# Ledger of designs, part 44: designed miniproteins, single chains

Each design is a single chain, and the fold is of that chain. pLDDT is the mean over its residues in the fold that is shown.

## One batch from the design tools (miniprotein)

Design m1513
Fold by ESMFold2-Fast:
Structure m1513 (fold): chain A 83 residues (1-83)
Amino acid sequence: SMEELKRKAELYEAWTSQEVQDRFIDLERKVRRGEPLSPAEQKELARMRSIAKTLDQIGKTLTTEEVKKLKEEWKEAYALLLG
């Protein structure tokens, strides 16, 4: 429970980064334009959509202190988001 919540908080911090949001928007725009995605891009988009849905279900109740602590681990959270 606590470990799962920490993982979701880390994914939330990574998910709200400008880089991750720009990439997600780019992939969604390609889909809307009917542009074919590579297998790697398809996996990336599916992973991003899964994480977004998971985070929406828990609600965003993180404190400022929790957000600050997770920023040091954002690279790991980003790797999990794209893995």
Scores: mean pLDDT 65

Design m1514
Fold by ESMFold2-Fast:
Structure m1514 (fold): chain A 88 residues (1-88)
Amino acid sequence: MEKEIEELIEKAREAVEAGDLEAAEEYLLKAVKLLEEAGLPPEVIEAIRGLVAGLMEVARTGDKERAQALAAELAPLFERAQAVYEEL
């Protein structure tokens, strides 16, 4: 599961670099769905989903500084989700 989520995040990053924002959003939403199916707390899932939506919005507008700030917040939330998953 972790590897599958990591692969989806990697594909989303590649899609953003290619300018395919629809594909990037789809990959990120699939990753969030897998975390939700793994039984992670709804609060963690909602926080990750919110940051993903924010990243996609700023990617569409070209606000690079906000995209970088949101990406920095996404990493520690995924780490927290992984830690919670390991304790299950």
Scores: mean pLDDT 69

Design m1515
Fold by ESMFold2-Fast:
Structure m1515 (fold): chain A 65 residues (1-65)
Amino acid sequence: MRLAIRLRDGTTEDQIREAIERLGGTVHSLRVVPGARYAVVDADLTPEQLEQLRKESIVLEVRVL
């Protein structure tokens, strides 16, 4: 699935990738847009993993594209 993830200030690509992988998700592609504070991610996540991702401290919003 493709996600748009709004991130807290100072969040790095490595931090969001690690968060998804810790939840058991698989990241196929990921790009953080500097200054815009969002990432575009192609990943495999269950609905439960997606809900947990929304609760991560570095995440402000998750949208499925």
Scores: mean pLDDT 82

Design m1516
Fold by ESMFold2-Fast:
Structure m1516 (fold): chain A 78 residues (1-78)
Amino acid sequence: SDKIHELLELGEFVKALLEAMEALKEDPSKENLQRLVEAAQALVERKEDELAGVTLAHAGLYLKDTKLAAEGIELLSE
C-alpha cells in the first residue's frame, strides 16, 4: 500500500504532498515525481492551487526542471 495514496484516500492532502516531496528529495525518480504531481493535482481539484503551485515550483527548482517550475508558477497565477 502506497503511503501517499493512503493519505489522499483519508483526505490528508497536505500530509500526502509533504510525504511525496520527501520521497522525491530522497530519490529524485520519475515515479516519485509522478506521485508529487498526483498529490498536487488532488489539491488543485480541492481549490488548494496556491499550496500545489508552491510545492511544484519548489520541486522544479530542486530537480532543475524548468518546465515543472513553470507549471507550479502557472497554478499560482490563476
Scores: mean pLDDT 71

Design m1517
Fold by ESMFold2-Fast:
Structure m1517 (fold): chain A 73 residues (1-73)
Amino acid sequence: MSEIERRFVERLMEEFGLSREEATRLARALLEAEREGIPLAELARRLGVSEATLRRMRDLYVRVLLEHLLEKF
């Protein structure tokens, strides 16, 4: 698992009260959707999670990514 993925999983557990297993599943699904260009609305239907919740999770991922990059520069 990448450093960014690990940080994202930990923040999902903290911010959304998810178990590590749930956070890992959702983190991987979101990262796969980003790589494949899958719209959040479609991902929401596939996972049975609201689009609003997935949007908040995506926004958290962007924050984690920016924090990680800022720590290196």
Scores: mean pLDDT 81

Design m1518
Fold by ESMFold2-Fast:
Structure m1518 (fold): chain A 66 residues (1-66)
Amino acid sequence: MEEIREVLVEAGILSEAEANALSELEVLVLKYAVQHDVSAEDLAKALGLSKGTASRILKALKEARA
């Protein structure tokens, strides 16, 4: 899902510059987290994010999948 960056920008979670700063590995981790229902806490630890930011990211990506 190459549109992960676009989804996060459209949801107001990241700016376009912040989304473009995500590495390919970080994008792959986000894909994995959505596909395997990884918790916001585990995603936050993996990417060095706050739990609140990780929760908003997971919600936006799950809604885009529906």
Scores: mean pLDDT 78

Design m1519
Fold by ESMFold2-Fast:
Structure m1519 (fold): chain A 73 residues (1-73)
Amino acid sequence: GPLPSAERLSKLPEWQQVGVRLLQLKQAQETHIIAVAIRLQELELENTVENFIAVARALGLPQAAIEAALKQK
């Protein structure tokens, strides 16, 4: 189903809001990491934090999304 809007998310119990937000962040992080990894491979750059940030910024990812992706295991 469609992802819940921020307004819909705020109407859920706090523990469900945290759970849904974590799932959304995990899915977004996985997508961002894959996109950046593909681009790094295309450019023949090493997968360093500096190169990851540079490529992610070039792809138009906001700073908060870059930081969230970097925290993914």
Scores: mean pLDDT 67

Design m1520
Fold by ESMFold2-Fast:
Structure m1520 (fold): chain A 75 residues (1-75)
Amino acid sequence: MEEVIKYAERGIEKLKEGDVAGAREYLARAVKAATEAGIDEAVEYLQQALVKLSAGDVEGAIRYAEKGIEAAKKA
């Protein structure tokens, strides 16, 4: 749980700094942590954040990463 939230929050921080490569790394770590924890909703939202990031949609990536954090907090 803590690792999912920590990595997703760092990913959002990197996006706000304009560090897309750093954000992608942290969001990928968040997906792995959520998968290992079995939090399917967090996995779905964090994967969507990575999809949005690949499309250049930084605002969408932040929105889905925040949804992933919320799902992890509920688990």
Scores: mean pLDDT 86

Design m1521
Fold by ESMFold2-Fast:
Structure m1521 (fold): chain A 56 residues (1-56)
Amino acid sequence: MKKAVVGVVDRNGQLLGVERFDSAEELAEKYGITLEEAEKLIDDPDPLTNPVVLDV
């Protein structure tokens, strides 16, 4: 099973960290994005290409 690694940024694009998920569904549920968007994130080898933006 391919592990998902995604970059997490704040509203200003500042990197807060990276998180690992066992599936695209888990990533989508945690951050409130669509499954299609989550699948695109896990297929990208660079976790900063399409980071998840947190409202902080």
Scores: mean pLDDT 66

Design m1522
Fold by ESMFold2-Fast:
Structure m1522 (fold): chain A 79 residues (1-79)
Amino acid sequence: KKRMEEGKKKEKKIIEEAYEDAKEGLKNKDLNLIKISTATLYLYLMKEKKWETVKKVSELVEKGNYEEAAKLLLETLEK
């Protein structure tokens, strides 16, 4: 509906925060922070229809490779 831009601005802030959380989690090896931030970034990529990255991240998460999943998400979101 009208004012989709307001939703996009809020979403951008959430994604930027999840991006920073993923970086911090990888730096500190905080698996809980990595898992939470990875889930947030994964949902965003699904909405943005980045299916190739979504598929690769899903495969890494299914194997328990959350650190590799987070790295791939960060690389994809790095403008």
Scores: mean pLDDT 76

Design m1523
Fold by ESMFold2-Fast:
Structure m1523 (fold): chain A 55 residues (1-55)
Amino acid sequence: APSAEQVEEAIERVSAASGLPRAAVRKALAGELTVSEDERRRLDRVLAAVESGRA
């Protein structure tokens, strides 16, 4: 589905921006990886920027 491709692209860009491995970003989005509030806010901002076409 297109949403799955968009999610994978977002994960790759968030990984590059945050320095986390793609697997760690995927787990964080699934709620399987505990991250700090600051890290969560940074991930959310990068995801929003990627989704809006601004990165």
Scores: mean pLDDT 66

Design m1524
Fold by ESMFold2-Fast:
Structure m1524 (fold): chain A 61 residues (1-61)
Amino acid sequence: GGLPTPGEAIYALALGEAGFYKFQGNLDEAAEVLRKYAERARELGFHDTAEQLEKDAEEIK
């Protein structure tokens, strides 16, 4: 396997941080984390990653 792409790395970080808040029962913060990483991914040109993170945030509730 190769190194993860920057988009894949952003996605993994977002899921890890959001997962921490989900484990604590803080679903609002988990969704906010995913949306913040989606915004960052879009700013960096990783539109597929941003779209996936937005979908994941919508599915939290």
Scores: mean pLDDT 82

Design m1525
Fold by ESMFold2-Fast:
Structure m1525 (fold): chain A 87 residues (1-87)
Amino acid sequence: AAQPLSTEEVTALRKMSPEEQRAWALARLREMGVAEEEIARYEAVLDGLIAAIKAAKTPEEKAAQYEALVMAILTMLQEVADRQRAA
């Protein structure tokens, strides 16, 4: 079943590398019962966000892109939870 993220889970996520965040997010989506076709779409989005972090040239841009990745992961998990609750 879909579960909301605790403050502790969000804090742990923010301490991970982008690659670790990607792996964690995909594992969490699979745990929630998301189909592999949909996982592939989320994987593509996460890969694009990680590319944006690697392209960032200033500490400020890098921080903003790290935040964008975390927010995207939280949004993906919430979207799946909301959809499963509505079904």
Scores: mean pLDDT 81

Design m1526
Fold by ESMFold2-Fast:
Structure m1526 (fold): chain A 113 residues (1-113)
Amino acid sequence: MKKLKVKITVTVRLDADGRATFEIEIEVEGDPNSEAARRIQQAALDAARRKLAEYFGVPPDQPPPPVRLTEEEARRLGRDIAESMVQAAKKAAEELGVDDLEIETEVRVERVS
């Protein structure tokens, strides 16, 4: 099978009041429009949504509510989201018979004015 490389970036932005917004980017090298690539991306995104839903007590199909986080809490949650996404991507790849999957993760916490 073709090699897939996946980069997952989780950015938590804190406004002047400490209110958090979440941005998740998934980049795929190889054939990003292949069925396997799409299913791996979807599994990772669904895992992120479920993790946010669990943390905030909201349905996974809704955006997380405005919540105040410290920088430490934001960094911890970002890591938890990224880890859940990696685990879901690996599981999806295994189920699809993808034997050459590389995953890179980055977690960012940004202050916005």
Scores: mean pLDDT 78

Design m1527
Fold by ESMFold2-Fast:
Structure m1527 (fold): chain A 74 residues (1-74)
Amino acid sequence: LDLFSPSKKVKELNPEAFEKALARIKKLPKELQVELLRNVFEDSALLPELKDLEVPEKVNLDLRYEALELLTHG
């Protein structure tokens, strides 16, 4: 779980794939969406999108790893 700026790197490296991953996450249950957005996008350049969620910065790191799997492997 010692990954630094992985979600931010994914967005900058391939914004199109990142956008498609977001669409996939939005199809998940709302509770899971919130957790994934906190863990993956809170540390990314998409932080402005998370401001509407009013969630704490620190979230389950296990979900952060799981979210990366969804974003990179689908």
Scores: mean pLDDT 48

Design m1528
Fold by ESMFold2-Fast:
Structure m1528 (fold): chain A 69 residues (1-69)
Amino acid sequence: GKAGEAAVEFFERALKAGWSREDALLMALIAANLEGVPEAYLAMVQALEDGKSVEEAGKAAIEASRKHE
């Protein structure tokens, strides 16, 4: 499904950005769960593309999700 496709795409992007396999897999699974909150998912993708750390990507997703509650 779309969630699985998003997880695979994120995993591949994270590996390309130099993240470890463990961090890339963990964040890809989080990305699949955030597909229902598009702003949080997009914030995490943007942080990854900006060369941010795993911690910064997670923080960006949390901050984006809070703006829609």
Scores: mean pLDDT 73

Design m1529
Fold by ESMFold2-Fast:
Structure m1529 (fold): chain A 74 residues (1-74)
Amino acid sequence: MEKEELLKRIQELMDKLAELMRKGVITPEEAQKIVKYIKKALEAIRAGNLDEARKYIEQAESILKEVEERAKKA
């Protein structure tokens, strides 16, 4: 159940990242950083380390939120 919730959060992150990239409001550097954390989260899930996966997801979500807040002000 927890693994399924984390995978859903990763899917939501990927969908949001694609939307921000389509709108042109995210830099390539920010996009690469988010993708890096998503990859680390997926590797942690595969290893059974759900706590580590959650931390990486939270880091990716934090960066995404900063980009969204910046886009609203511009």
Scores: mean pLDDT 83

Design m1530
Fold by ESMFold2-Fast:
Structure m1530 (fold): chain A 79 residues (1-79)
Amino acid sequence: TVRDVVLPAAMKAATSLYTGRAVGLSDQQRLDAAGVAMTPTESRRRREIAERLLPRVRASPPTPDNAVELAEELARELA
């Protein structure tokens, strides 16, 4: 399903965005890092998901629990 594909990508993107925030990367650098994947299709998906998640990541503390919650929320919205 769309959810089964989106949720893993969203979790990886959210984790990457929080990691980048924790080490002081700019918004653009965090989006670029979140888009790194083994295939062009997966890279584009993670980049698009990261762009949707970036404002939410900026508003919340960089914890693993928040990464999971934001990923699950976005996966529900896109399902």
Scores: mean pLDDT 74

Design m1531
Fold by ESMFold2-Fast:
Structure m1531 (fold): chain A 99 residues (1-99)
Amino acid sequence: SLAAAREAGLTERDLAVFERVRNSADVAAALQEAVAAGVPDRLVAAMVSGAMARQGLTIDGTNAELIPEEEVLRILVEAARTGDLAAAVREIERLIKEK
């Protein structure tokens, strides 16, 4: 997985940011710092998903299949930019209801 992360262009700095977000008491601020540091969107999305799960803000995986992966990625990255994880849940649930 570390070799795969390097193949994807992730640096040790990016991995350190991931660990900092995972262990942060202020996860919103840590996610905003990750975006500002230029961490790749897919890693930002993974960090947002992990933060949501830790806060009990989980998306039903069965229903997530109704939304294109690119739209989910965009929503999660925007949640990191704003620091509003609940907004990501609301937007994903809105899209699921439209299907």
Scores: mean pLDDT 69

Design m1532
Fold by ESMFold2-Fast:
Order: sequence, then C-alpha cells, then structure tokens
Structure m1532 (fold): chain A 107 residues (1-107)
Amino acid sequence: SVQEIQQKLTILGVELIAMDTEVELLIRKGDIKAAVDYAEQMYKYIMGKVEEIKQQLEANKDHPYYPQLLEELKRFLRRVAETYRKLAEETGDERFEKIAREVEEIA
C-alpha cells in the first residue's frame, strides 16, 4: 500500500543516518576496515529495501500519490549517494567510491 511505502522510506531514512553515525565513529577510532565492512553490509540491506519499494511503487502506479512517492525515493537515493561519496572522500577506500558511483547512476 501507499502508506507502507511511505513508512518504509521513513524507516530507511533513519537507518541511513544511524549507519552514517556508526561508520563515522569507526573512522574516528581508526578502524577503517570495520567502517567499510559495516557500510558495505548496510548498503546491501538498503538496496534490498529499495528494490521492495520499487516493486510496491510499480503495483501502485495508478495511485494519485505515485509521482510524489517516486520523487521521495529519488531524494532518498540522492542522500545515499551523497553519504557514500562523503565516506569515499574521508577514507580514500575504493569500495566506498564504487558504491557512490553505483548509486549516483540510479539516483
């Protein structure tokens, strides 16, 4: 349902902030390996949820709120891209760079 899509997007937004906070704490502690591993795991989780949202959006194409929800998903993807781009710049790690590029292409 449309309400379920809105709820999932809201939860993902909060989860992205929590992930970024944890990754930044690991970077500050000098544990770059743990930071990258955690961020890669969270990226896979987020993209799995994005796929579920896309499927639910497709099922609700004719709903009056479809264009608004599609735009909210695009904004979320832009936030994901910006977050991983920032992490790539902070760490110099090629895995963050790769993730940032992948999300930037679909945002």
Scores: mean pLDDT 86

Design m1533
Fold by ESMFold2-Fast:
Structure m1533 (fold): chain A 91 residues (1-91)
Amino acid sequence: VEEALREAGRALEKAMATDERVRELARRATEKAAAGDGIGHNEAALEMLRLAAETIEDEEKREAVLRLVDEALERTRATGVVVSPADVAAA
């Protein structure tokens, strides 16, 4: 889990440089944060991580990160509370 999340972080840095969709989500996340929309900010940040995770070459690590992100998104939307992938991993 910890190694998979580190791999996701590296993939996100690369995606920020190369993927316009990730940059557009970063802009949306900034807009939501400025508007006081913590849920919308978290959703945009998780969508960025989801796109970056799709570029992870190790299939098991990719699937692990995607599972954590999808569950964090689902819990955030269902509860109205900000849930991170680390929160999901700790449960």
Scores: mean pLDDT 79

Design m1534
Fold by ESMFold2-Fast:
Structure m1534 (fold): chain A 85 residues (1-85)
Amino acid sequence: KKAELRRKAAGYETLADQYFNQAIKLAKEKGADEAEPYLQQAIDYSKKAVEFYKEADPELAEEVAKRMNERIDEGQKLIEEAKKK
């Protein structure tokens, strides 16, 4: 079960990273409306990754949570800037 949880956590972390990158790209190229759904998915996948890491590897979960919170904050700031356009 621990190995399965780590695989799920890593999968969600990868999905979160992909959606964060897409949200940032869309915010710059198309605007807030196109980017917001991707940022929301990135946030949701980030939360799932952290939850599975907490069950499998609590120390790693803290590191992942810190990284994900930093990305969420950056993404939200970029979306707010895009809304001004």
Scores: mean pLDDT 81

Design m1535
Fold by ESMFold2-Fast:
Structure m1535 (fold): chain A 74 residues (1-74)
Amino acid sequence: GPPRVLLRITLRGSLEQVEAFLAAVKAALDAAGIDLRDTSEATARRREAIIREVAAAMQARHPDLRVEVEALVV
């Protein structure tokens, strides 16, 4: 089958910070026009980049929030 990208996100922080991060990620992906059903490497790379950008911005505002993003091609 076509190559698949597994994206794993590990979050540590308050429930409110985690929920705010997930909402920000959804908003950023929607704004960028990312189709969550598109499993191509190009779309997966764009999705990873957006998630990492949101993580960096949120962690800069909330130093107690920890976000780890891992991407594996299988």
Scores: mean pLDDT 79

Design m1536
Fold by ESMFold2-Fast:
Formats: sequence, C-alpha cells, structure tokens
Structure m1536 (fold): chain A 68 residues (1-68)
Amino acid sequence: PLPALSPEEREAIKRQIEDWVTALDLNPDAPLPADLRAVLEQLKAAVDAGRWDEAIAIYLQWQQRLAA
C-alpha cells in the first residue's frame, strides 16, 4: 500500500520518475552507482508496463532507503 499522497504530490512524483527514466534512456552509459542504476531500471520497467502505482512505490521505497 502507498502512503497517503495528495493528487499534486502524486503528479510531482510521476514527473520525477518520467524525468529519471528519460535521462536513463538518453544516457544509458552514464556513470551511476549500481544500486541507483538498479532502481532506475526497475522504475523504467514499471513505467513501460503502465504500472504507475508500482513505480511510485519503488520511488518511495528508494527515498526511504536513501534517508537511512
């Protein structure tokens, strides 16, 4: 289950995910830490499949992990 998000927060997260996925597609050889690359690839797979709830969940889990 996702945390409670306002529609504006949800849209902002979707835009951020789209930006990250687009950046990865344009720069596939970009020097990224392996853990960050894995997360971006998971986000891309979810977005490509139209599974936005999954993509948002992955994003939020990564944000929590980064803060830890």
Scores: mean pLDDT 76

Design m1537
Fold by ESMFold2-Fast:
Structure m1537 (fold): chain A 86 residues (1-86)
Amino acid sequence: AEDRETLEALIGTAEELIEAIKNKDYVKSANLLTAMGLLAAAISDPEVREFVLEGIRKISRAIDAGNYEEAIKLAEELVKKLRELV
């Protein structure tokens, strides 16, 4: 699939994000969210791209609100759905 490598990179970056949030490394978390946004923008399938971008927006909003447990849950849900697409 055309997007396979991008989706695999997103899975890896999202898993790193989960660990960064668990470690309270919010600078690394912000950098990883930026990387995920750039990867998501490169997705060729517009429905998959919009789905991933919305997932990233939800995670970012949870972090900004200090809801770190919700942010981890949302990131884990995103990883699960991305694994179904690769």
Scores: mean pLDDT 88

Design m1538
Fold by ESMFold2-Fast:
Structure m1538 (fold): chain A 86 residues (1-86)
Amino acid sequence: GEKAEKLALEARRRFLELFGDQEPTPEKVAELREFIREKAKELGIELSDEEIDSAVDAGVAAYREYGDAEIGAQVLYGEVLRAARK
C-alpha cells in the first residue's frame, strides 16, 4: 500500500490547496481530477475516470455539506485510498 497511501495524501494536499478558503468551482474541481489522474499514472496506479470522479465528487459534497475543507479533504483521501487499494 505505500503508493496508494502516497496518492491519497497527494490528493488530500491538492484539495486543501484548491479549496482551503474558497468555494469549489467546476474549473477547480476539473483541475483536481486532472491532478489525481496524472499522479496515479506517475505512481503506476490504475484508476478509472469513474473512480476519480466518484472520489472527487464525494470530497466536494462533504465540503459543501459541512463547510469544512478538512472534512472534504479527508473524505477524498479515504475514497482515493479505497480505489487505489482494490
Scores: mean pLDDT 87

Design m1539
Fold by ESMFold2-Fast:
Structure m1539 (fold): chain A 65 residues (1-65)
Amino acid sequence: ETKVIHLNKTDSLADVHEKIAKAFNVKIEDISNGKYIITINGKTFNPYEIIGKFEGDVTVELKKA
């Protein structure tokens, strides 16, 4: 599954997880608990590494872990 999501460098970890969860219609706790592999602009990230790295529209892909 692939979606374009708008991220801000000022977004908290919770804000980023909520944006991803809402875009993919999944539970926020499933993002936070690592139930999905998160890829942003073709690069895989740990759910806790995403803070402050992106500004603007990014391509996010979720795959079940």
Scores: mean pLDDT 78

Design m1540
Fold by ESMFold2-Fast:
Structure m1540 (fold): chain A 80 residues (1-80)
Amino acid sequence: MTLEIETLDGKIVKVEVPEKAKGKEIAKKVTEAIKDYDDLTENQLLVALINKGLDPEEEQDSKEMGEAINEALKLLKKNL
């Protein structure tokens, strides 16, 4: 499926992921896709997801993970 990720500078990037994947795998794909727009590390995104109550080692619905990632990025942007 396609996730629409809003970068820290407000651009929308589309990322192709399986319908279900581990949060760690999705975080890696998202950080790779947005690396030209944002200095965000995979570890920073993983910590933000854990703070939202998501286990990065468990397989989850990719749409729900995409929503959680966008909220995590929004919080990271507020603290920059």
Scores: mean pLDDT 75

Design m1541
Fold by ESMFold2-Fast:
Structure m1541 (fold): chain A 81 residues (1-81)
Amino acid sequence: SVLDRLRIMLESYLSEAESKEEMLNALEAVLDIVTTEYPELTPLAEEILRRSREYLEENPEAPIEELKKQIMEIADEVIAK
């Protein structure tokens, strides 16, 4: 499904990120792809980016792996309705 593709893209782009800045860049890149290729998913991608950005800002000392896990949990919650 298109929702499964969004999740796969997020996981793939986040897997390469090694810092909070790189994670934000990965989320922005996914939003850009979604806006171009799957515009119907734009509201979901925007909500994922918004909530993930807030989490990253509130947790400056959290380990990278914990941040990635939480971003994917946010994505799963947003995708589930």
Scores: mean pLDDT 84

Design m1542
Fold by ESMFold2-Fast:
Structure m1542 (fold): chain A 67 residues (1-67)
Amino acid sequence: LERALALLEEAAKKNNGKVTVAEAVAALEAAGIPREVAIEAILETGQTEEVTLEQAKAIAERAVAAL
């Protein structure tokens, strides 16, 4: 989880405070979350292009807890 959160924060710094769906998926995969699970969790936010850093962190925490 800590690694995923660090990757999400780095992505947000590069993208003006937002995390692209691709970057969020990559960060979640680096934390051991399957790609399909990561994609589904992000889509549940209603966002298809970008999510906020806070939303991405919440997704990572919930997805790790569900594993």
Scores: mean pLDDT 74

Design m1543
Fold by ESMFold2-Fast:
Structure m1543 (fold): chain A 112 residues (1-112)
Amino acid sequence: MKRIEELYKELEKYLKEHGDKELYELAKEYIKIEAVIRGDLDPSVLGLTEEERKLLQEKFEELFEEYKKVEGSKLIELYEALIEELKEKSPKAAEVVERLVELQKKIVALER
């Protein structure tokens, strides 16, 4: 996906179009989690080890390749499948992805 600077630019675009402060705060938490997974922020800010961060990074690279081939609505289904896989390997990593999905659902609900 995008680097953190590009994610902030997308958030500015949403703010200009929607003017929703709550949407911005939810999206900011979303990009913080994304930045940790990508290695742009220290994994300890989410209570993760470096090994758990690397596992998430590998799984998200796989998910982003699939995302290029599917509709946006199917992204949530891809995340749900990832959560189930991660529950067997790292419960903490599964919890981080569950929070990310929760944030995505809340953001979509507020974008009207």
Scores: mean pLDDT 71

Design m1544
Fold by ESMFold2-Fast:
Structure m1544 (fold): chain A 93 residues (1-93)
Amino acid sequence: MTPEEILRRLDRLLEQAEWALKNGADKETVDALIAGAKHLADEVARQFPELREEVERIKADIDAAKGLTPEEALQRVIEALRRLKELVERYLS
């Protein structure tokens, strides 16, 4: 996966998570968004090993979302995706 593809996938997943938060989401949708966020975090760490420690902290925050309400979980996922995007953009600058 290229850095540009990672950024596009982060933007798409952010859009989906924000839509889910606004319109209400079931547990299945929230679990899928958590899994997608963790997958993108792993891809960021694979492409940018220098970011691995920061990515692992973000992944821990995503994992913590599993114990929350759907609304709170989505807020955590959105925040984590924004942090991942900022890390990748800063690294590419």
Scores: mean pLDDT 85

Design m1545
Fold by ESMFold2-Fast:
Structure m1545 (fold): chain A 71 residues (1-71)
Amino acid sequence: ARDAGAEGAFEGNLKAGVGEKGAQASRDYAIQGGDTPEQAGLGAGIFGSIYGRDVALGGSTGAAEKAQRGA
């Protein structure tokens, strides 16, 4: 269930054009942090959209994950 929510966010972010690394980072974070399936999916979607661009443009997957953790 939690994994399914994270996968949904991953695919949604890819469709929105965030990019594979950003979508994957949000998915991995959601799985690892997994509080509830709905929160994991929601958080992954939001942060994937924001941090996916940062990762692609010069950030790193680790930086995006740390930013999500700090939020």
Scores: mean pLDDT 53

Design m1546
Fold by ESMFold2-Fast:
Structure m1546 (fold): chain A 96 residues (1-96)
Amino acid sequence: MAQELWEKLKDTKSKEEIVLEYLIKTLPLNPLGLEGLEKVLAGDFEGALELAEKLFKEGNLEEAALILGLLGSRAKDPEIQKRVEELGEEIEKKLE
């Protein structure tokens, strides 16, 4: 994890970001998952969502879910929120 990204996450407290802070400390992330988190924190919500969709198609469900969780908490655009919810439902179906 880039030190700048880590410091930014450490200063922001939401449920999703507390979980991400814990995971960054304890679990290695897929490089694409890390890139997606960096996009969300930079405000590139469309790019983060596209990467989450790619991770979902590749079977990286946990990394996709992490990006969607942070995106859902930060993106206030109704269209992005709807796409996050739809992709989240598809991930839930795959975990059955």
Scores: mean pLDDT 68

Design m1547
Fold by ESMFold2-Fast:
Structure m1547 (fold): chain A 73 residues (1-73)
Amino acid sequence: SLVEKLAKALEEIYGRKVDPEVLKEQIDEAFKLDPEGLVERLREMAEEARKQGNEKLADIYEELARFVEEKLK
């Protein structure tokens, strides 16, 4: 899943264990509270990752942003 890919990328880049289940819960909660704001945050995170040279992380954030945006239509 995209969440599992994100968790793995975060572990590889930041060296901290990321639980995909916890990450999924955080994303689901953010979607329920502010889905438009979630899309904006994911795009900002993608831009930041790209500036840092983390292309795979940026791509994952952009895929998640697109997925969330499609759910809003």
Scores: mean pLDDT 82

Design m1548
Fold by ESMFold2-Fast:
Structure m1548 (fold): chain A 71 residues (1-71)
Amino acid sequence: ASEEGRKFAVDSLRRQRARGLTSISSAALLVLADEVLRETGDKELADFLRRIGREHESVPLDELLERVEAG
């Protein structure tokens, strides 16, 4: 994943956490994946987010943030 892609995704997820969300829905995660691809061109990160969104109905925000920052 690119530095630009990670920063975009992290900033988006942190904003959702600041609004009081503890998890992100599958639908919201698929939207985030599309936005990451459109805004940053990071296909690897977008494909990763889409895969997680398809596998889970919802994902804990803290776990997703850790994985996006670490990869």
Scores: mean pLDDT 84

